# Designs tried in a protein design run: designed miniproteins, single chains, continued (3). Part 115

Each design is a single chain, and the fold is of that chain. pLDDT is the mean over its residues in the fold that is shown.

## One batch from the design tools (miniprotein)

Design m11994
Fold by ESMFold2-Fast:
Structure m11994 (fold): chain A 102 residues (1-102)
Amino acid sequence: SEAVDLEEIHMEIRLERLKKIYEAERLIKEGKLEKANEILEEMGLPRPKTAEEARKLIEEYIYKNFTIESLEKAIKREKEEGNEEMVEFLEKLLKLLKEKEK
C-alpha cells in the first residue's frame, strides 16, 4: 500500500465540510431550506424545521468540529486557491468562534 499523509487527508475532509456548510448557508439565505437540508443530511446532521434552527445547527457544528487554528489554516489554503467568497465566509466563522471563546 502507498504511504498516506493523514494530515493532508484530514485537511481535505475539513475543507469539503466547510464548503458544504457555505453552500447550505447560501441556500438558507435564498429561502431554499429543503435544498440546504439535503446538504446537512449528507453531513450526518438532523433536518432543521426553520432557517433559524438551521443556522443554530451550523454554528453548533462549527463549535464542535473546528478550532481557531483549523479555520485559520483553511483560510490560508482558500486564499492560496483564490477563493475570495470562501475566504470571506471562513473569516465570519473565525470571528464567531473567537467570540464564543471569550
Scores: mean pLDDT 80

Design m11995
Fold by ESMFold2-Fast:
Structure m11995 (fold): chain A 87 residues (1-87)
Amino acid sequence: MMPSVQELAAELVERLEAAKSPEEQLAIVEETFRRLVEEDASVEALLTMGIAAHEAALRNRDNPEIRARLLEILREALRLATQKLRE
């Protein structure tokens, strides 16, 4: 079942804080974003995903490759949320 926005936010925070590497943080963000897209998640869920990707990018300032990929997910989440609002 699709998680609530609050449940999604809490899960992302917990998983990202438990992650042992920048690569693991990226994998968590990528896997969660892919699932939300596949499940046609709400605008609120996509925005929550974007915020989590941005926060992960801020935590990985010293890793430009991982940071760039996290910011790409942020941009994609915002684009999809904007598209849904215009439908």
Scores: mean pLDDT 82

Design m11996
Fold by ESMFold2-Fast:
Structure m11996 (fold): chain A 68 residues (1-68)
Amino acid sequence: PKLPPEVQAMRDRVRALLTPEEVARFDEALEILQRYLAGEPVSEEELTKAFRDLQDVVGAARAREAAA
């Protein structure tokens, strides 16, 4: 499912602060969360990993943004 425009803007901002490897993790985590919100089958393990990866990469992005 399509992310709301404000979330897409936030995603793009976060991606600008991440390495290519972190962007890949971020995109995979967002895909899992989007599937979950759409009512598609997502395991508890996948959901937990997605939240963890989002927490890690968003945390890294926020730390880099605060340092600027």
Scores: mean pLDDT 77

Design m11997
Fold by ESMFold2-Fast:
Structure m11997 (fold): chain A 97 residues (1-97)
Amino acid sequence: MDRELLEKAREYLEKAIKALEEKDLETALKYLEEAIKLLEQLDLSNPKVEEALIHARAAVTHVSAALADPEKEEEYIKEAIEHAKEALELLDEVLEE
């Protein structure tokens, strides 16, 4: 597995989480999309990498939902943060192995 791609994907997920906590949804979306592009270049036969990609994509879906429905923004941001953190934790486990 490309360790540099994995570490860079991790950095974009951390930046996305920070942007979500600051309610900067457009910046968060950009960082999540960059993380997804990097994850798609990794070995998806690794179930932790595949699961991290699924969670990163779910985070994008919730950020997009927050942008479309401002009345539910806080709930969608919370869900996006939870998915992004799960993706980050899965990638941390891959890096620790």
Scores: mean pLDDT 86

Design m11998
Fold by ESMFold2-Fast:
Structure m11998 (fold): chain A 74 residues (1-74)
Amino acid sequence: MVSLSDEEVEALAAILRDLALQELARGVPLEDILAGFERAKEQFRKIISDERALELLLRRLDEIAAELTAEVAA
C-alpha cells in the first residue's frame, strides 16, 4: 500500500503526462494512450491507501487526458 504527498502525486502525474506526450510524438493513437490512462487509474485504486491522494491523482489524470484530447483536436 502506497501513501503519496500532494507533491508526489503531482510528480507522478507529470511523469505520466510526459510519457503520454512522447507516445503521441511516436505516432501512438490517442485512443490507445487514453486506454492506458484508464488502466493506470484502475491500478492506482488498488495500491494507493490514501483516499485524498488517490482522488487527487485520478483527477489529475482526467485533466491530462482532456488536455491531450484538446491539443490533438486543435
Scores: mean pLDDT 81

Design m11999
Fold by ESMFold2-Fast:
Structure m11999 (fold): chain A 78 residues (1-78)
Amino acid sequence: VIVEATGQKDKAVAYLESLGYKKEDVTNFEKPADAKTIRVNPATNSAAVTFASDEEAKAKQEELKKNGIDARIVGLTA
């Protein structure tokens, strides 16, 4: 499950990094997939993070919204 903030990449990245998340470096393929990895798309000004459960994704979406970051859940199967 993916939580994506479109149009607020820098704000979302700054907030998530303050929580211990790390921006994904596409040149670093040696590191295993981490639940605290931020994937950025400069073309859409987007930042996205992946969660193992819909519950964790919804909690993070609400947290981001309270901090002024509009994010949507992608791939929700509910």
Scores: mean pLDDT 68

Design m12000
Fold by ESMFold2-Fast:
Structure m12000 (fold): chain A 93 residues (1-93)
Amino acid sequence: GASAKEIVLNVDTGKMSLEEVKRRATEAVNSKAGSLTVNLSPGEDLTTPVLSRIAALDVVRALQESGVAPENIHAVPKGMPGDEAFVFTVERL
């Protein structure tokens, strides 16, 4: 049987898969998944740390554009301050 309770997405900022994040988030909303977790890991790019933060903001915007209420988006830094890695947890898509 089909079960759509939780969906986990892994995003690498070096590959810029934001369109895939948007598509998968939209599918999760349409399937009424109970929760969605997005793991955002920055690439090995010390020259452009700003891109990791832009990608984090783009993920939040993509989730909101996919029909997720901002109050249901929980974005937390993953690891230590400066690691530029984030985890986004979404409930009630």
Scores: mean pLDDT 61

